# Ledger of designs, part 102: designed miniproteins, single chains, continued (5)

Each design is a single chain, and the fold is of that chain. pLDDT is the mean over its residues in the fold that is shown.

## One batch from the design tools (miniprotein)

Design m19540
Fold by ESMFold2-Fast:
Structure m19540 (fold): chain A 108 residues (1-108)
Amino acid sequence: MDVRERLVGLRDRALAAKTLEEIEKVVNEMIEFIKSIKDPEERRLAADMLIGTLDELVDRAPPEFKERVLEIGIKALEELRNIAKEMGDEETVARLDAAIERFRARLA
């Protein structure tokens, strides 16, 4: 399986989603796929792709939905952070921590 091709497909599906439920479903599929990646470099690329996808989803969201999209994103990033921590992937943990703090700042 081409990791990059799968990630691009999932990103496109997330960005095409019309409901918060569809966004959450595709984001959860991205997390499950990232969990399956064995190569640390590909896993970091995938984490960066998830962060970028979530940034774009927040930016595209109507004002009334931005807070809920941010909450979905924070939950997704925290789940992936816990997985990366259990795997000893401190570089991915640091990147996810930075993204989580940026998303939390946007809620304030």
Scores: mean pLDDT 84

Design m19541
Fold by ESMFold2-Fast:
Structure m19541 (fold): chain A 104 residues (1-104)
Amino acid sequence: SSMEEKKKKLKEKSEEVLKQVNDLVAQTKALTKQTKEASKKSVDAAKKLADQALAVASQGNALAQKGAEESDKEYSRKLVLAGSSGTVYAIAASSYVLGAENEA
């Protein structure tokens, strides 16, 4: 039925958005790891990487929130949780910068 086709297309769109959000979370996690490594050598380099991690996390969270509004209850929950995971990594990146500044 046309209603079943609409539900299928909605789920497929939600899955595509979730994959994009998960990719942005993976990028934020990688930048957070780079921030930790940079914090041992240069506070300025670590700050720049932490700013990039925050920007990617913010993009991922915004995409997750919009995707959640357009998704069923199950995918809405998955999207919000994925976006929040990116934010946690960005906070960790900022913490590495603060730790390095306090030791300088």
Scores: mean pLDDT 89

Design m19542
Fold by ESMFold2-Fast:
Structure m19542 (fold): chain A 77 residues (1-77)
Amino acid sequence: SEEERRAYGRKHLEEARRGGLQITLDSLEKAVEEGKVDEARAQIRALARDLGHEETVRLIEAGAPVKEVIERLKAAL
């Protein structure tokens, strides 16, 4: 049905968005491991703002380890 097709499309779009976010978070985690901590910190802060995760933004601004913040965001996916 039309409703089933719309629901299927919404699910696939959401899965694609989560997949893209997972790739972005994996890339940022690798950047931290390569010593690009300040760059990764700026990127994850911007991402957390875009996602509306105010608590995560506050944690980053308070000096929380970037890798821990990335793992927390991955768990929220």
Scores: mean pLDDT 78

Design m19543
Fold by ESMFold2-Fast:
Structure m19543 (fold): chain A 89 residues (1-89)
Amino acid sequence: MTEETDELLKKRMEELEKEYKKALEEIEKLPPEERERLENGIKLSYLYLKLEIYKKLGAPEEKIKEIEKEIEKLKKENPEGAKELEATR
């Protein structure tokens, strides 16, 4: 496998983070209620794409698990019954 391929995958991750930050900046102009809705959607999309890139780059499993936990948290939005470490049922 070539170094060029690895660099391109890392570059895609940097571009993804840049797009994510840009999207968050744009929604800052909106009312808080609107921002919260869009922010959750933006974060979820970002985390899914980040997870894919990390898997392709062979990132440490701890990092992959962290991203998966963040995705689950956002998917649940605001349920107190769902814990980060383990669901209460």
Scores: mean pLDDT 68

Design m19544
Fold by ESMFold2-Fast:
Structure m19544 (fold): chain A 60 residues (1-60)
Amino acid sequence: GVLYLHPEVLEAVLNGEIWSDEVTTSDGHVYRGGVLRHQIEFYGVDGVSGAVFKASPTGR
């Protein structure tokens, strides 16, 4: 499946908030991203081009 990056998550990144390291799903997929205190959830992509998931202060 494909997960969409929440607008508030993007705002947190732009504001320089601290992100979670990464999450590994039960299916063995590894997704990187997260949100601080107001919504501790992980957002990712299923490897589909066009979906945004890269949300960290440092990264490419």
Scores: mean pLDDT 42

Design m19545
Fold by ESMFold2-Fast:
Structure m19545 (fold): chain A 82 residues (1-82)
Amino acid sequence: MEAEELLEKADEALRQGDYKLAAEYAEEGRRKAMELLKDPSQILRGIGLTLRSIGLIEEARIRAEKEGDKEGLEAAKKALGA
């Protein structure tokens, strides 16, 4: 699954209130996006997708915290390296 597809799935999970799934898809998307940074022709795409994935993980963290979703909060914090 490509980085863009993973981030689309993360965004959909956020809309459905599944913050754990959103954080997991966004973290996988971030890992795929960071692999693009190894290809000089893909650097700008890799940067953009990496930043978007971090934003989705942070949104999942904020929403999980507000709604008391302990599993979603843990998954998002783990994805952010906290």
Scores: mean pLDDT 85

Design m19546
Fold by ESMFold2-Fast:
Structure m19546 (fold): chain A 90 residues (1-90)
Amino acid sequence: MGITDEAEREKALAAAREAEAKASERQRALIDEILAELRELGADEAALEAARLELYRRMAELPSEEEQVAYLEKVLAEIRAYKEELKAKE
């Protein structure tokens, strides 16, 4: 697909960093919880940084803080459900 040039990458990274700088305490806490769950699942630092940037980038696409929080809560719930399913298989 045509959205893989250097300018698009720079814009995506800039948007993610701007979203992080503007994030509320609740948004940062939810992202930190998501990253903690991913770390417990065995994600390395490169995967955690990629996930962190993607979460902030996706958040930047949402028009309101309520929608941004709802998105993060949904991601956290999905990761926690997956983690519980993995534990049940042990």
Scores: mean pLDDT 77

Design m19547
Fold by ESMFold2-Fast:
Structure m19547 (fold): chain A 75 residues (1-75)
Amino acid sequence: SMDEATSQVLKLVSKGVEKLDAGDLEGVKEQIKKLYELSKKLTGREKDNARGAAKFLEAQLAKSQGDEEKMRELL
């Protein structure tokens, strides 16, 4: 269901944030990849939500690496 897709997106985002807080940048990249793969299996707003979540984590990762230009392009 849509609620199940939303739950999966939230779990991946939460894990990505945990990895980012721990300084595990490769772990963050894995969660971003999983969010994009999930988005390929979804349609409509749930697809947009998964892609938005992936871009959010990409922006946070770019910010942590000092890449402000890339961060601005993702937001």
Scores: mean pLDDT 82

Design m19548
Fold by ESMFold2-Fast:
Structure m19548 (fold): chain A 55 residues (1-55)
Amino acid sequence: MKEKKIETLKRLKAEIDEAVEFARRYLTPEQAAEVEAQGARVKEKLDEEIEKIKS
């Protein structure tokens, strides 16, 4: 049961990585920096949730 939740959280992290790569290629440097910063914050929270589940 924990495994399915961890898989979902890992998939969300991958989707954030895709959004950051899109921003770096197609948006302005300022917009890309904002997307990257927001993505990093969300991924940090997702990593914290994964670690809590693994505990």
Scores: mean pLDDT 82

Design m19549
Fold by ESMFold2-Fast:
Structure m19549 (fold): chain A 80 residues (1-80)
Amino acid sequence: SRRAALDARVAEAVREAFRLLGEGASPEEIVEKLMELFKDLPPEEQKDVLEGLYQLIKPFLSPEEAKKLKEIVEKKIKSL
């Protein structure tokens, strides 16, 4: 199903995001990678996925990095 396939892609994106975090990637690099992984989706689905990924990643960031990530995600959502 479309939803199950999307959930599997989100799980893979979360693993990729944690890999990048472990390698010291910036919030900007993480968001750019996530945008590349979901660029094939309609804007509404991209928006939902980016917001969901932010909520999943947020607890693993410093308060400053979490704020910066939210800012970047909101900017990208507005550009969709």
Scores: mean pLDDT 77

Design m19550
Fold by ESMFold2-Fast:
Parts: C-alpha cells; sequence; structure tokens
Structure m19550 (fold): chain A 97 residues (1-97)
C-alpha cells in the first residue's frame, strides 16, 4: 500500500470515530488531509505517526496496514519514540549554521 492510501485509511478511521478524538487529534486529521492533497509523503508519514502516538485505535490500524504483529501499545510507543527523536534532530539542525 502506498503512503497516500495509508493516509486515506487513517482519515476514514478517524472520521468514523470522530466523537472519540481529542481537539488535537482532529487538528492532526485536517493536517493529514492537507499533506495528502500536497502529495508530500514525508508529511503524510509524520501526521500518521503523530495520530498513532496519540490514539491506540489509529496505531492498531497502522499496524494492520503494515502487517505488523506487535500490539497497538507497542506500535504507539514506537511512534512516540520516533517523534521524540525527530524533534531532537530538528533542534540540532536549527542550532546549525
Amino acid sequence: MNIIDMGKEVIELAEKNKEKLSEEEKELVEELKEAIEKKDAGLILEKILELAARSLEIAEKVAEILGDPRSPEEVQKEAQEFLARKAEYKKKAEEKK
């Protein structure tokens, strides 16, 4: 499955469960929609990981799409760790000349 199709499936799941989403998760869904329209694979992946880090249901869907046998909690933890590393790399890059 390509990253755009994965993003669309995550959006469909989020919209189906919109009443269970926080305000921040709803904003991330809108940002994911914009990333898909721009066809920016890196942004699509980032927004999917941000949603998975916040929602076990989205982490479960991502694991299902990827054929990942880990629990949703393990996938969510990995997404959280990836985002933490990305934030640290960005901080180091911004402190670069």
Scores: mean pLDDT 75

Design m19551
Fold by ESMFold2-Fast:
Structure m19551 (fold): chain A 99 residues (1-99)
Amino acid sequence: MDYKEVLKEIYKRAEELGLVVHGAVPVVDDIFAENPKVTVLLLLRRKDSDEIVAVVEITYDPKGERKVLDIKVTTYPSMPEEVRKALEEIAKELKEKYT
């Protein structure tokens, strides 16, 4: 229902795929808009590598309950296709559930 639940689920599902969250980078988009948004970039790497292989973008409303507005995933060519498909499916499921 909120950003924290989505974050926990992504951490759990990434770990099941052999990925780790290397870091999280908050970016404030549309700072001059009537409803400014925050996007958190979750940088994912493989457990056996220090290279970033995917980014999960979580956009939420910073006001009130921190409702999730969008979830996107970008994967790099070095990522195995099965893991890429699994992350894309996870992002779709979470987007349908929380947005």
Scores: mean pLDDT 75

Design m19552
Fold by ESMFold2-Fast:
Structure m19552 (fold): chain A 56 residues (1-56)
Amino acid sequence: TPYERAVREMEEGYRYADATNPDAGRLAREGLEETRREYDRYKKMVDDLKKKLKES
């Protein structure tokens, strides 16, 4: 998916950042992890709404 591709590109960027500035790489990885948690939360809400819509 576009999301999976974006995550892969970000992870590759973080490898480069870690080699150049480890502190920047760490902060970037923390941001990616937070983004993944937000996406999972959003996906669950959408799935729950789709299920409820089909039941109505």
Scores: mean pLDDT 70

Design m19553
Fold by ESMFold2-Fast:
Parts: sequence; structure tokens; C-alpha cells
Structure m19553 (fold): chain A 93 residues (1-93)
Amino acid sequence: SEEQELARKYTALSIDLAGIDYTISLAKKKFPDNKEVQKLVEELEGIRKEMQSLMNQFKSTTNPEEQKKLIEEMERLSDRAREIISQLEQIMK
């Protein structure tokens, strides 16, 4: 069902958000004084905040079309976060 599909995507995005939180924490611990790392972490913190807001909106709505748009926006943010995480992992080697 569409409801089950949206619920599955929401769960996957929740896992992505946990990965973002982990990466932020690790980067701050390992490279607190690195300006390139700080800039990328600030962008990830912005994405994290926006994703959390969208997740809260998803839980608050029962409109399937609205839920679908919120999932699409969260997927876009998750894709951007993945790019930043890849850059951080390369610097943190």
C-alpha cells in the first residue's frame, strides 16, 4: 500500500538522520579546529535541523500527497548529506 511505502521510506530516512548525527559528533571530536571540517559540519547541522522539522511535519499530517512531498524533500536533503559525509570521510582519513 501507499501508506506502507511511505512508512518504509520514513524509516530509511530516520536511519539516514542517525548517520548524520554520528558523523557530526565524530567530526567535532576528531577535528575541532579544522575550518574545512567546521564548514561541512555546519552544513550537515543545517540539513539535520531541516530533516527533523520535515519528519515532525510528516508525523503531523494524514494527507498522502503532503506526506509524499515531505518524503521527496527529505530524500533530497539526505542525498546532499551523503555528499558532505563523503567529503568529511575523505578529510578525516
Scores: mean pLDDT 89

Design m19554
Fold by ESMFold2-Fast:
Structure m19554 (fold): chain A 71 residues (1-71)
Amino acid sequence: MSEEEKKELDREVALALIEIYVGIAVANGDLTPEQAARVLAEAERIVEETDDPMEALKQGKALIDRAIAEA
């Protein structure tokens, strides 16, 4: 597997984990589906703009935590 393929896979994993966290928050009633859609759109942007998938995941989790706190 090339380094480029590994980075792409790591980005896909980071986004999938963010999607799971958002889904759990919606299931728990911490976020509405509309709030979840906005958080996912912002997280996808961060994942696309960030070369470090772990930093993208960290920023995505911070967005979820903020959205829950503001809900």
Scores: mean pLDDT 78

Design m19555
Fold by ESMFold2-Fast:
Structure m19555 (fold): chain A 77 residues (1-77)
Amino acid sequence: SELEKEAEKLIKEAEENLKLAEDPSLSLTEQIGAILAAIGAAYEAWLLAKKLEKLGKTETADKLLAKIRELGFNAPR
């Protein structure tokens, strides 16, 4: 579904921003910016996972929540 694809894209964006935040060549401001971008993307992915759960796609939602948790975010069901 389009919601699943968008959520997976946002999870990838969060992962990429977390990796960027670990770059020692970044200024503190740039590193904080990357962390905030990762949090935002993870939050949007979580909202889409919750929407999929409400649509009865619980298995898909659970997989997305697991991916968000693997990134280190607390993703409540």
Scores: mean pLDDT 87

Design m19556
Fold by ESMFold2-Fast:
Structure m19556 (fold): chain A 86 residues (1-86)
Amino acid sequence: MVTVEAEVRKLSDGNYLVTATVTRSREADAAVLYFVDKDGRILGAIPLPTAAATHTAELVSPKEVEKVVALVRADGETTVVEAELK
């Protein structure tokens, strides 16, 4: 099982700090986090370690991020999990 939680903070310089936490119960062959704006444009992509663990990733963006998408590949299966920011 894959779970994603994401938070956003506006910084004093006008940039946005997005923190995403991904928890996986199983080892993956590949895992990537995508940071996406309201128009569906990818603002950033961060590869994640493949171990079954909790991983935290941060992105500083000049544009507001609407959602974070985790793409996890394991056992020939692709899992996609989306989290909206609070």
Scores: mean pLDDT 81

Design m19557
Fold by ESMFold2-Fast:
Structure m19557 (fold): chain A 66 residues (1-66)
Amino acid sequence: MTKAELYRELLEKYRNENGEIPADVVKEVLLSHGYDPEKVDELLKKYANENGFLTERELHALLLSL
């Protein structure tokens, strides 16, 4: 799966009405696709907001950093 396909899947299935995705959902999806748990946790800590959500822009930046 490409990063562009993963980005679209996360937005289409898990995006809330505010355009945000829960960081726990992003973590589960990335881990299910075989990404490194340490790198995923580092990037979620960097890009997720204080309430545990990522905007479309933050998710895009996270996926580019994988």
Scores: mean pLDDT 83

Design m19558
Fold by ESMFold2-Fast:
Structure m19558 (fold): chain A 79 residues (1-79)
Amino acid sequence: MEELIRRLAKRLGVELTEEAIRELIKLVEELKSLGLPTDESVVESAVLAAAIRAKENGRRVVEAEDVRAIKPVLIQNLK
């Protein structure tokens, strides 16, 4: 999973902190525990949503808080 997140971030031109990568891994595990989709397209959507939030807050780098903030919305949209 970590390698997939890093590959997607590189492909999308998104910079992630190590803490953001850990939060994305945690998010994917939470989705799996809920029986929700965890395919590459879902992971890509999570990376993009977190990146948009970081940009809205004037940052070029995605932080753990950005991932935590998009988690409830992503879970709701996948139900």
Scores: mean pLDDT 83

Design m19559
Fold by ESMFold2-Fast:
Structure m19559 (fold): chain A 105 residues (1-105)
Amino acid sequence: MKIVTEFDPSTADEVAEKLKELGKVKKLIIEVRFATLEQAVRAAQILAPTVKKNGGVIVTREDGTVTVVAENISGEEAAKIVLAAGRAQAEFGGAPARLEVEVEE
């Protein structure tokens, strides 16, 4: 099953709780757009330790988009990445994040 939704800092906790109910996440993609490349780089720097610790990779694009990809992680690991993304949005003024989750059934 594939779930596509959006979250911002006010909804990140609710989305994270729902992800914890998932046993295994086959693929997670989060995209957050920042107003400037400099803000995106700073957001990626504070996100990177949490993303890497929870089995993901992070990429910053020249247009100010930060993309997080993780494959074959737990719902708990996915939740930690979403919460970290919400904090980065709050700190650096990110647009609502696009979240794609592919669940192994």
Scores: mean pLDDT 85

Design m19560
Fold by ESMFold2-Fast:
Structure m19560 (fold): chain A 110 residues (1-110)
Amino acid sequence: ELTPEEKELEEKLQELAIEAHKLIEEALKNPEKKEEIFKQLGKLIIEKTRELMEKYPEYKEEIARFAVKAMARAAYLLGYEEKEEELMKIYEDESLSAEERLEKMEEILK
């Protein structure tokens, strides 16, 4: 089934998803902090994604795509429709490298 390395990566991505979901829930409960929390979430996802891409270089594409999809979902849940559309375009663009995908996401989240 999954290799030990794939299993470790899956567990780390799941941990990141849980942490991201906690921030989304906090933003939904505190609308006045929504913009600040969304910015914090973007920083967290970018930092953790870079760490995982360095540790698991063979899985860079999957890791970067996971990050973009997670941010697109966050944008959707928090009502940032324009950012969701831009993030989904990055997710679907097969021509982008993992690094380029992450850089474009970082620009959208400014």
Scores: mean pLDDT 86

Design m19561
Fold by ESMFold2-Fast:
Structure m19561 (fold): chain A 84 residues (1-84)
Amino acid sequence: TPLEEERRELLLLVHEIAAESGLFVVERQVRNGIFDEQAIAEAERTIRLAQEVAESVRDVDPERAAHMEELLARAQELLDEIKK
């Protein structure tokens, strides 16, 4: 229903904002040489959120899915850097 679609979109927006904020935090942590368990957890959470949004919107909004896939790829690069 339209009401269920609105609620779904709000939840996706919350997750999208959380993924974008998470990437910002992880990039800042890596730039400052912070490679601790919190940095790993933040990167892993960011990857999970971006993946969930991308999977949810892939068939209805491929541009939004592509944006989340790019964010996921960047977060994965940062996670790989932290784990070296």
Scores: mean pLDDT 86

Design m19562
Fold by ESMFold2-Fast:
Structure m19562 (fold): chain A 80 residues (1-80)
Amino acid sequence: MEELERKGRELRELMSKLSPEEQEKVERILGNAFLRSYFESIEDVLEWTREQLKREKIPEEVQEVVIEFLRKYFEEKSKW
């Protein structure tokens, strides 16, 4: 929980530094990742998300935090 909250805050802080266009792209990718998590394995969702962020030329620092946040989120969800 605490680690997930920390990563969520880090992601929000980095997102606030992106352009509105880049923010929209990341939000769409995250929304699709959450939707895909109902039908696909965690590893497949994380791989798809990484490929989309790279394709959309999102800054590498933001890409890493997005993937770390999603991994922590899915790990916590699997414990419940």
Scores: mean pLDDT 80

Design m19563
Fold by ESMFold2-Fast:
Structure m19563 (fold): chain A 89 residues (1-89)
Amino acid sequence: SMEEKLKELEKIADENYKLGLEYEKAGDYETAALSYGTAGSLYESLVKKGKKETAKKAAESYRKAGEMYEKLNRLEQAEYFYKKAESLE
């Protein structure tokens, strides 16, 4: 069903966000950024499919990706993800 598909998509998004937290704690900011960015994209897809309550999770995931790129001194990539987060708030 559509409900089951959306639930599975949110589970995958949650798992990518948790991977981001784990890699961030390990100091692997590049992999953390990719994991957070993936989570953001998946939550954003859920918003577009009618789960508007996931917008805050999408924004937070993108903000976390931006923070990781800031730690890497990749400021243009950080700005890109901060803009994506702001567009969902």
Scores: mean pLDDT 91

Design m19564
Fold by ESMFold2-Fast:
Structure m19564 (fold): chain A 71 residues (1-71)
Amino acid sequence: GAMKEELRALLEEALRLLQAGRVDEALATIRKALELASGEVRRNLERAEESLRQGDVATALAALHEALELL
């Protein structure tokens, strides 16, 4: 549905931004995704946000990939 398509696009954009070293922009994108997400997808996005606040980009990337697999 439209929500899953929008959520996937936001997650793919967050991954691209992190790969480009654009951490603040990736955080903003993750926060937009959190407004649409529920359940296990939301929990993975919360982990990604927390990891980025701690400077742990590798854990954030893993959490974003897990969220994408759940869509």
Scores: mean pLDDT 87

Design m19565
Fold by ESMFold2-Fast:
Structure m19565 (fold): chain A 109 residues (1-109)
Amino acid sequence: ADAARRERLEAHLAEAAAELLALPGVTAEGVEAVVASVRALPAFLRSMTDAEREELIEALRAYMASTDLTAEQRALVEGLIEAIRNRDAYEAAILAADLAVEAARLQAK
């Protein structure tokens, strides 16, 4: 089960990396940093205490309240909060990758 979830995340990261590299102004080094950060997320989220996880959820809710997000970004952040609350670390990582791609598309100049 865990191996299958890791395989799903790696496949999703490969697609996200390809989408990021297709955007103007995106560097290979920048994409590698995003991929490395997202790949590390499941272990990071699983290491959190209940209090730290609730603090992260509150921070994400505050971000949504204070930031002018697109409908797409809002749906992804809401999904991320739900995944973190449900302790679905791999789903949280997949949603974080989708958020990174969406943010990069909006910043493409």
Scores: mean pLDDT 85

Design m19566
Fold by ESMFold2-Fast:
Structure m19566 (fold): chain A 99 residues (1-99)
Amino acid sequence: SKKEKIKSLIDKAEKQALEALEGYPDLREMMKKVFDALKKIVDSKPAEEAAKIILETLDNLIKFFNDLAKEHPERAEVYQKLIDILNEMKKEIEKILKE
């Protein structure tokens, strides 16, 4: 189902993000809560509606990490890794929506 595909993408992105954040426990805790919230959206909504909400959430997170990278250039590399993971997740969700 589309829901199972979206959940699989969330789990993949979570694993990649938590691995990239090895040494950033505060960011790891924040991202765990974010991915848990995304999974709850998938469970509570029809697949197409859930995907749209998730895409909007990902866009907001990408903007947030871009702003943090400008404010804290010493951490720009880790924020960029998160942005790359979220952009890949966004592309994969958009492909599922076209099915």
Scores: mean pLDDT 88

Design m19567
Fold by ESMFold2-Fast:
Formats: structure tokens, C-alpha cells, sequence
Structure m19567 (fold): chain A 85 residues (1-85)
């Protein structure tokens, strides 16, 4: 249902934002090197791009989920750019 798709989209946004915030915090604390964080983000970006492409190819795409994944991809790419300077 549309309500279930929106609930899943909101959960993806929350989980994704928490993951990105965690990466930022661990880099700031020195628990994760900048280079390690860049590698993690590159893998995350590749996975998100693959997932978006797969979802878009479905006969009835879950549009709220696709939008949440695209938003998360943008946030991950922005963090990657910040870390690469």
C-alpha cells in the first residue's frame, strides 16, 4: 500500500541519516580515518545507485522508496565531497 511504501521511505531516511551522522562523528573522533570513511561512502553510493536502478526497473515501482533512496544518495555524495575537499 501507499502508506506502507511511505513508512518504508521514512525508515530509510532515518536509518540513512543516522549512518551518515555516525560516519561524520567517527571521523571527527579519529575512530575512523578520512580514507576509511571515503571507502565506506563510495561502497554505499554504489549500492544506492544499484538499488535505485533495480527499483526503477520494476513493473510497479515504489515511488516513495525510490525518492528516499535518491535523497540518501545525494546526502552521501555531499558528505563524500566534503571529506575529499
Amino acid sequence: SAAEEEARAEQLRRDGQAALDYIREKVRSGELSREEAIEILRRMIDMLRGHIKQMQSLPVPAQPVIEALQELLKEAEELLKELEE
Scores: mean pLDDT 87

Design m19568
Fold by ESMFold2-Fast:
Structure m19568 (fold): chain A 95 residues (1-95)
Amino acid sequence: MFTKEEALNMVNVAQGHIRLAKEYAEKGDIELALRNAEMAVSYARGAAYGGLKKEAAEILREVSRILREIAEKTGDEKIKRYAEQVERESERLEK
């Protein structure tokens, strides 16, 4: 069972992965950008399980934005669908 401290740490780790996803996307390393985006989603889910649903939803929204930018730049429809899935997950957590 996640404590509030563990959930907050997961939010911080997810934010670190968001920063790396942006940096790799800017450098054109799409594989590493996607891996870091996936890690941010995983840690956001952990934070939500620890009761930080609002913070997790905010992280997922930011990840969706990054994935959408990558999809627009690459033309990759699979990344676009993943961005849409992450956005829907963010919306569900805000209910």
Scores: mean pLDDT 87

Design m19569
Fold by ESMFold2-Fast:
Structure m19569 (fold): chain A 100 residues (1-100)
Amino acid sequence: SEVEKLLEEFAELVREKAEELGLSEEDRKEIEKIVEEIRKAALDESKTLDEIIETAKRGLERIREILEKAGVPMSKIEEFMKEAQEKLLEILDKLQEERS
């Protein structure tokens, strides 16, 4: 599935960026759990597109809070959030296409 491929690329992007930002193993594991929650929601055929969007938005806000608590500079948080949001929008567009 193209959606599964994009979700894997999203997980890799988030993992690499978290390592580049110098996050602790504990914070990286928490972020990985959030990414997995988004992946499971996106692949759950019982969920509406709106429910998937809400899961993704909530997930990104939780990741933002982890980055802020870790002391990541705001400029780097904004850059990360922009890249993550753009990738999620690609996933949501493809998911909408596959469900149409």
Scores: mean pLDDT 87

Design m19570
Fold by ESMFold2-Fast:
Structure m19570 (fold): chain A 55 residues (1-55)
Amino acid sequence: AAAAEARAGAIGDRYLPVIKAVNDYLKENPDFDPRDFNQATVDEIIKKAKEKEKA
């Protein structure tokens, strides 16, 4: 139980920046249809967020 919670925390730490990047992307693209939200879209959003930060 404790070990599983520690692992879940590590996964959460990896997802926190993703959640932030996605939230920021959706904020700038309100026309984006969340129904079309899939693995490929998430991957592209992450890549674009990283590129935009260093643009």
Scores: mean pLDDT 63

Design m19571
Fold by ESMFold2-Fast:
Structure m19571 (fold): chain A 77 residues (1-77)
Amino acid sequence: HMENRKKTYEALKKKITSPEAKAHLDESDRLFEKYEEAKKQGLPLEKIRELAREYLRHTMRALALQNGVPVEEPEPL
């Protein structure tokens, strides 16, 4: 499922033209790097899922900003 999240991020990055939305995509990418580092360090699954949720949150915020729709905070994974 994380590969699908990354592919969604890359697809959104390709379609995003708003500077504010791009800033959220950049933050999502930074959090994704932390997620990968956490996996390499063998952190607990709960911590890894928390990082994944933050990564997704920024991706969804970028999409909402690009389309001008209200942002709803995603529920825990």
Scores: mean pLDDT 70

Design m19572
Fold by ESMFold2-Fast:
Structure m19572 (fold): chain A 90 residues (1-90)
Amino acid sequence: APLPAAEQARATALFREAVRLIEEGGPREEIEKKIRELLKLNSVEALAAALGLALYVGNEELKEEALKLLEEIADPETLAQIRAEVEAYK
């Protein structure tokens, strides 16, 4: 189930903040903090955003945690699509 509107807005804001930090060449620790905050929201949308950011920064632990949480809450079709995108990312 999706998060309440306010929490979905927070997920969007956290993702945008992380992307801005990446573009600015900001500290890895701050980017990873945003990813961990997305992981705590425990929605498919927030976890997919966290996964994409973890892949981009090359943090294997955060990637694995996001995938594990997605396996718990995502439907099989959505999970298959996400896994296909991870496989395609090089």
Scores: mean pLDDT 79

Design m19573
Fold by ESMFold2-Fast:
Structure m19573 (fold): chain A 89 residues (1-89)
Amino acid sequence: MKEEAERFRRRGEEYRELAREYRELGYEEVADLAEKTAMAYYSTAMMYEMALKEGGGFSDLAGTMRNNADLFERQLREARERAEEELRR
């Protein structure tokens, strides 16, 4: 679980940086999805950290937050593909 928390925090940082890059390029919808993905991964990491310290169901919450992060990540991937297709034209 400690490795899970560190991994998801790192993913959150990566998506936060990605959101900044897309925002600078004017792709606000993609940037917004990247920020939502980052926040979902940060929440997942926090729940795993809480599970390590307190237990008490935080591991189940981390699973739920992870599923939400995966959903946002899929939406972000689709939005990025559309943006890149537009840029090629």
Scores: mean pLDDT 80

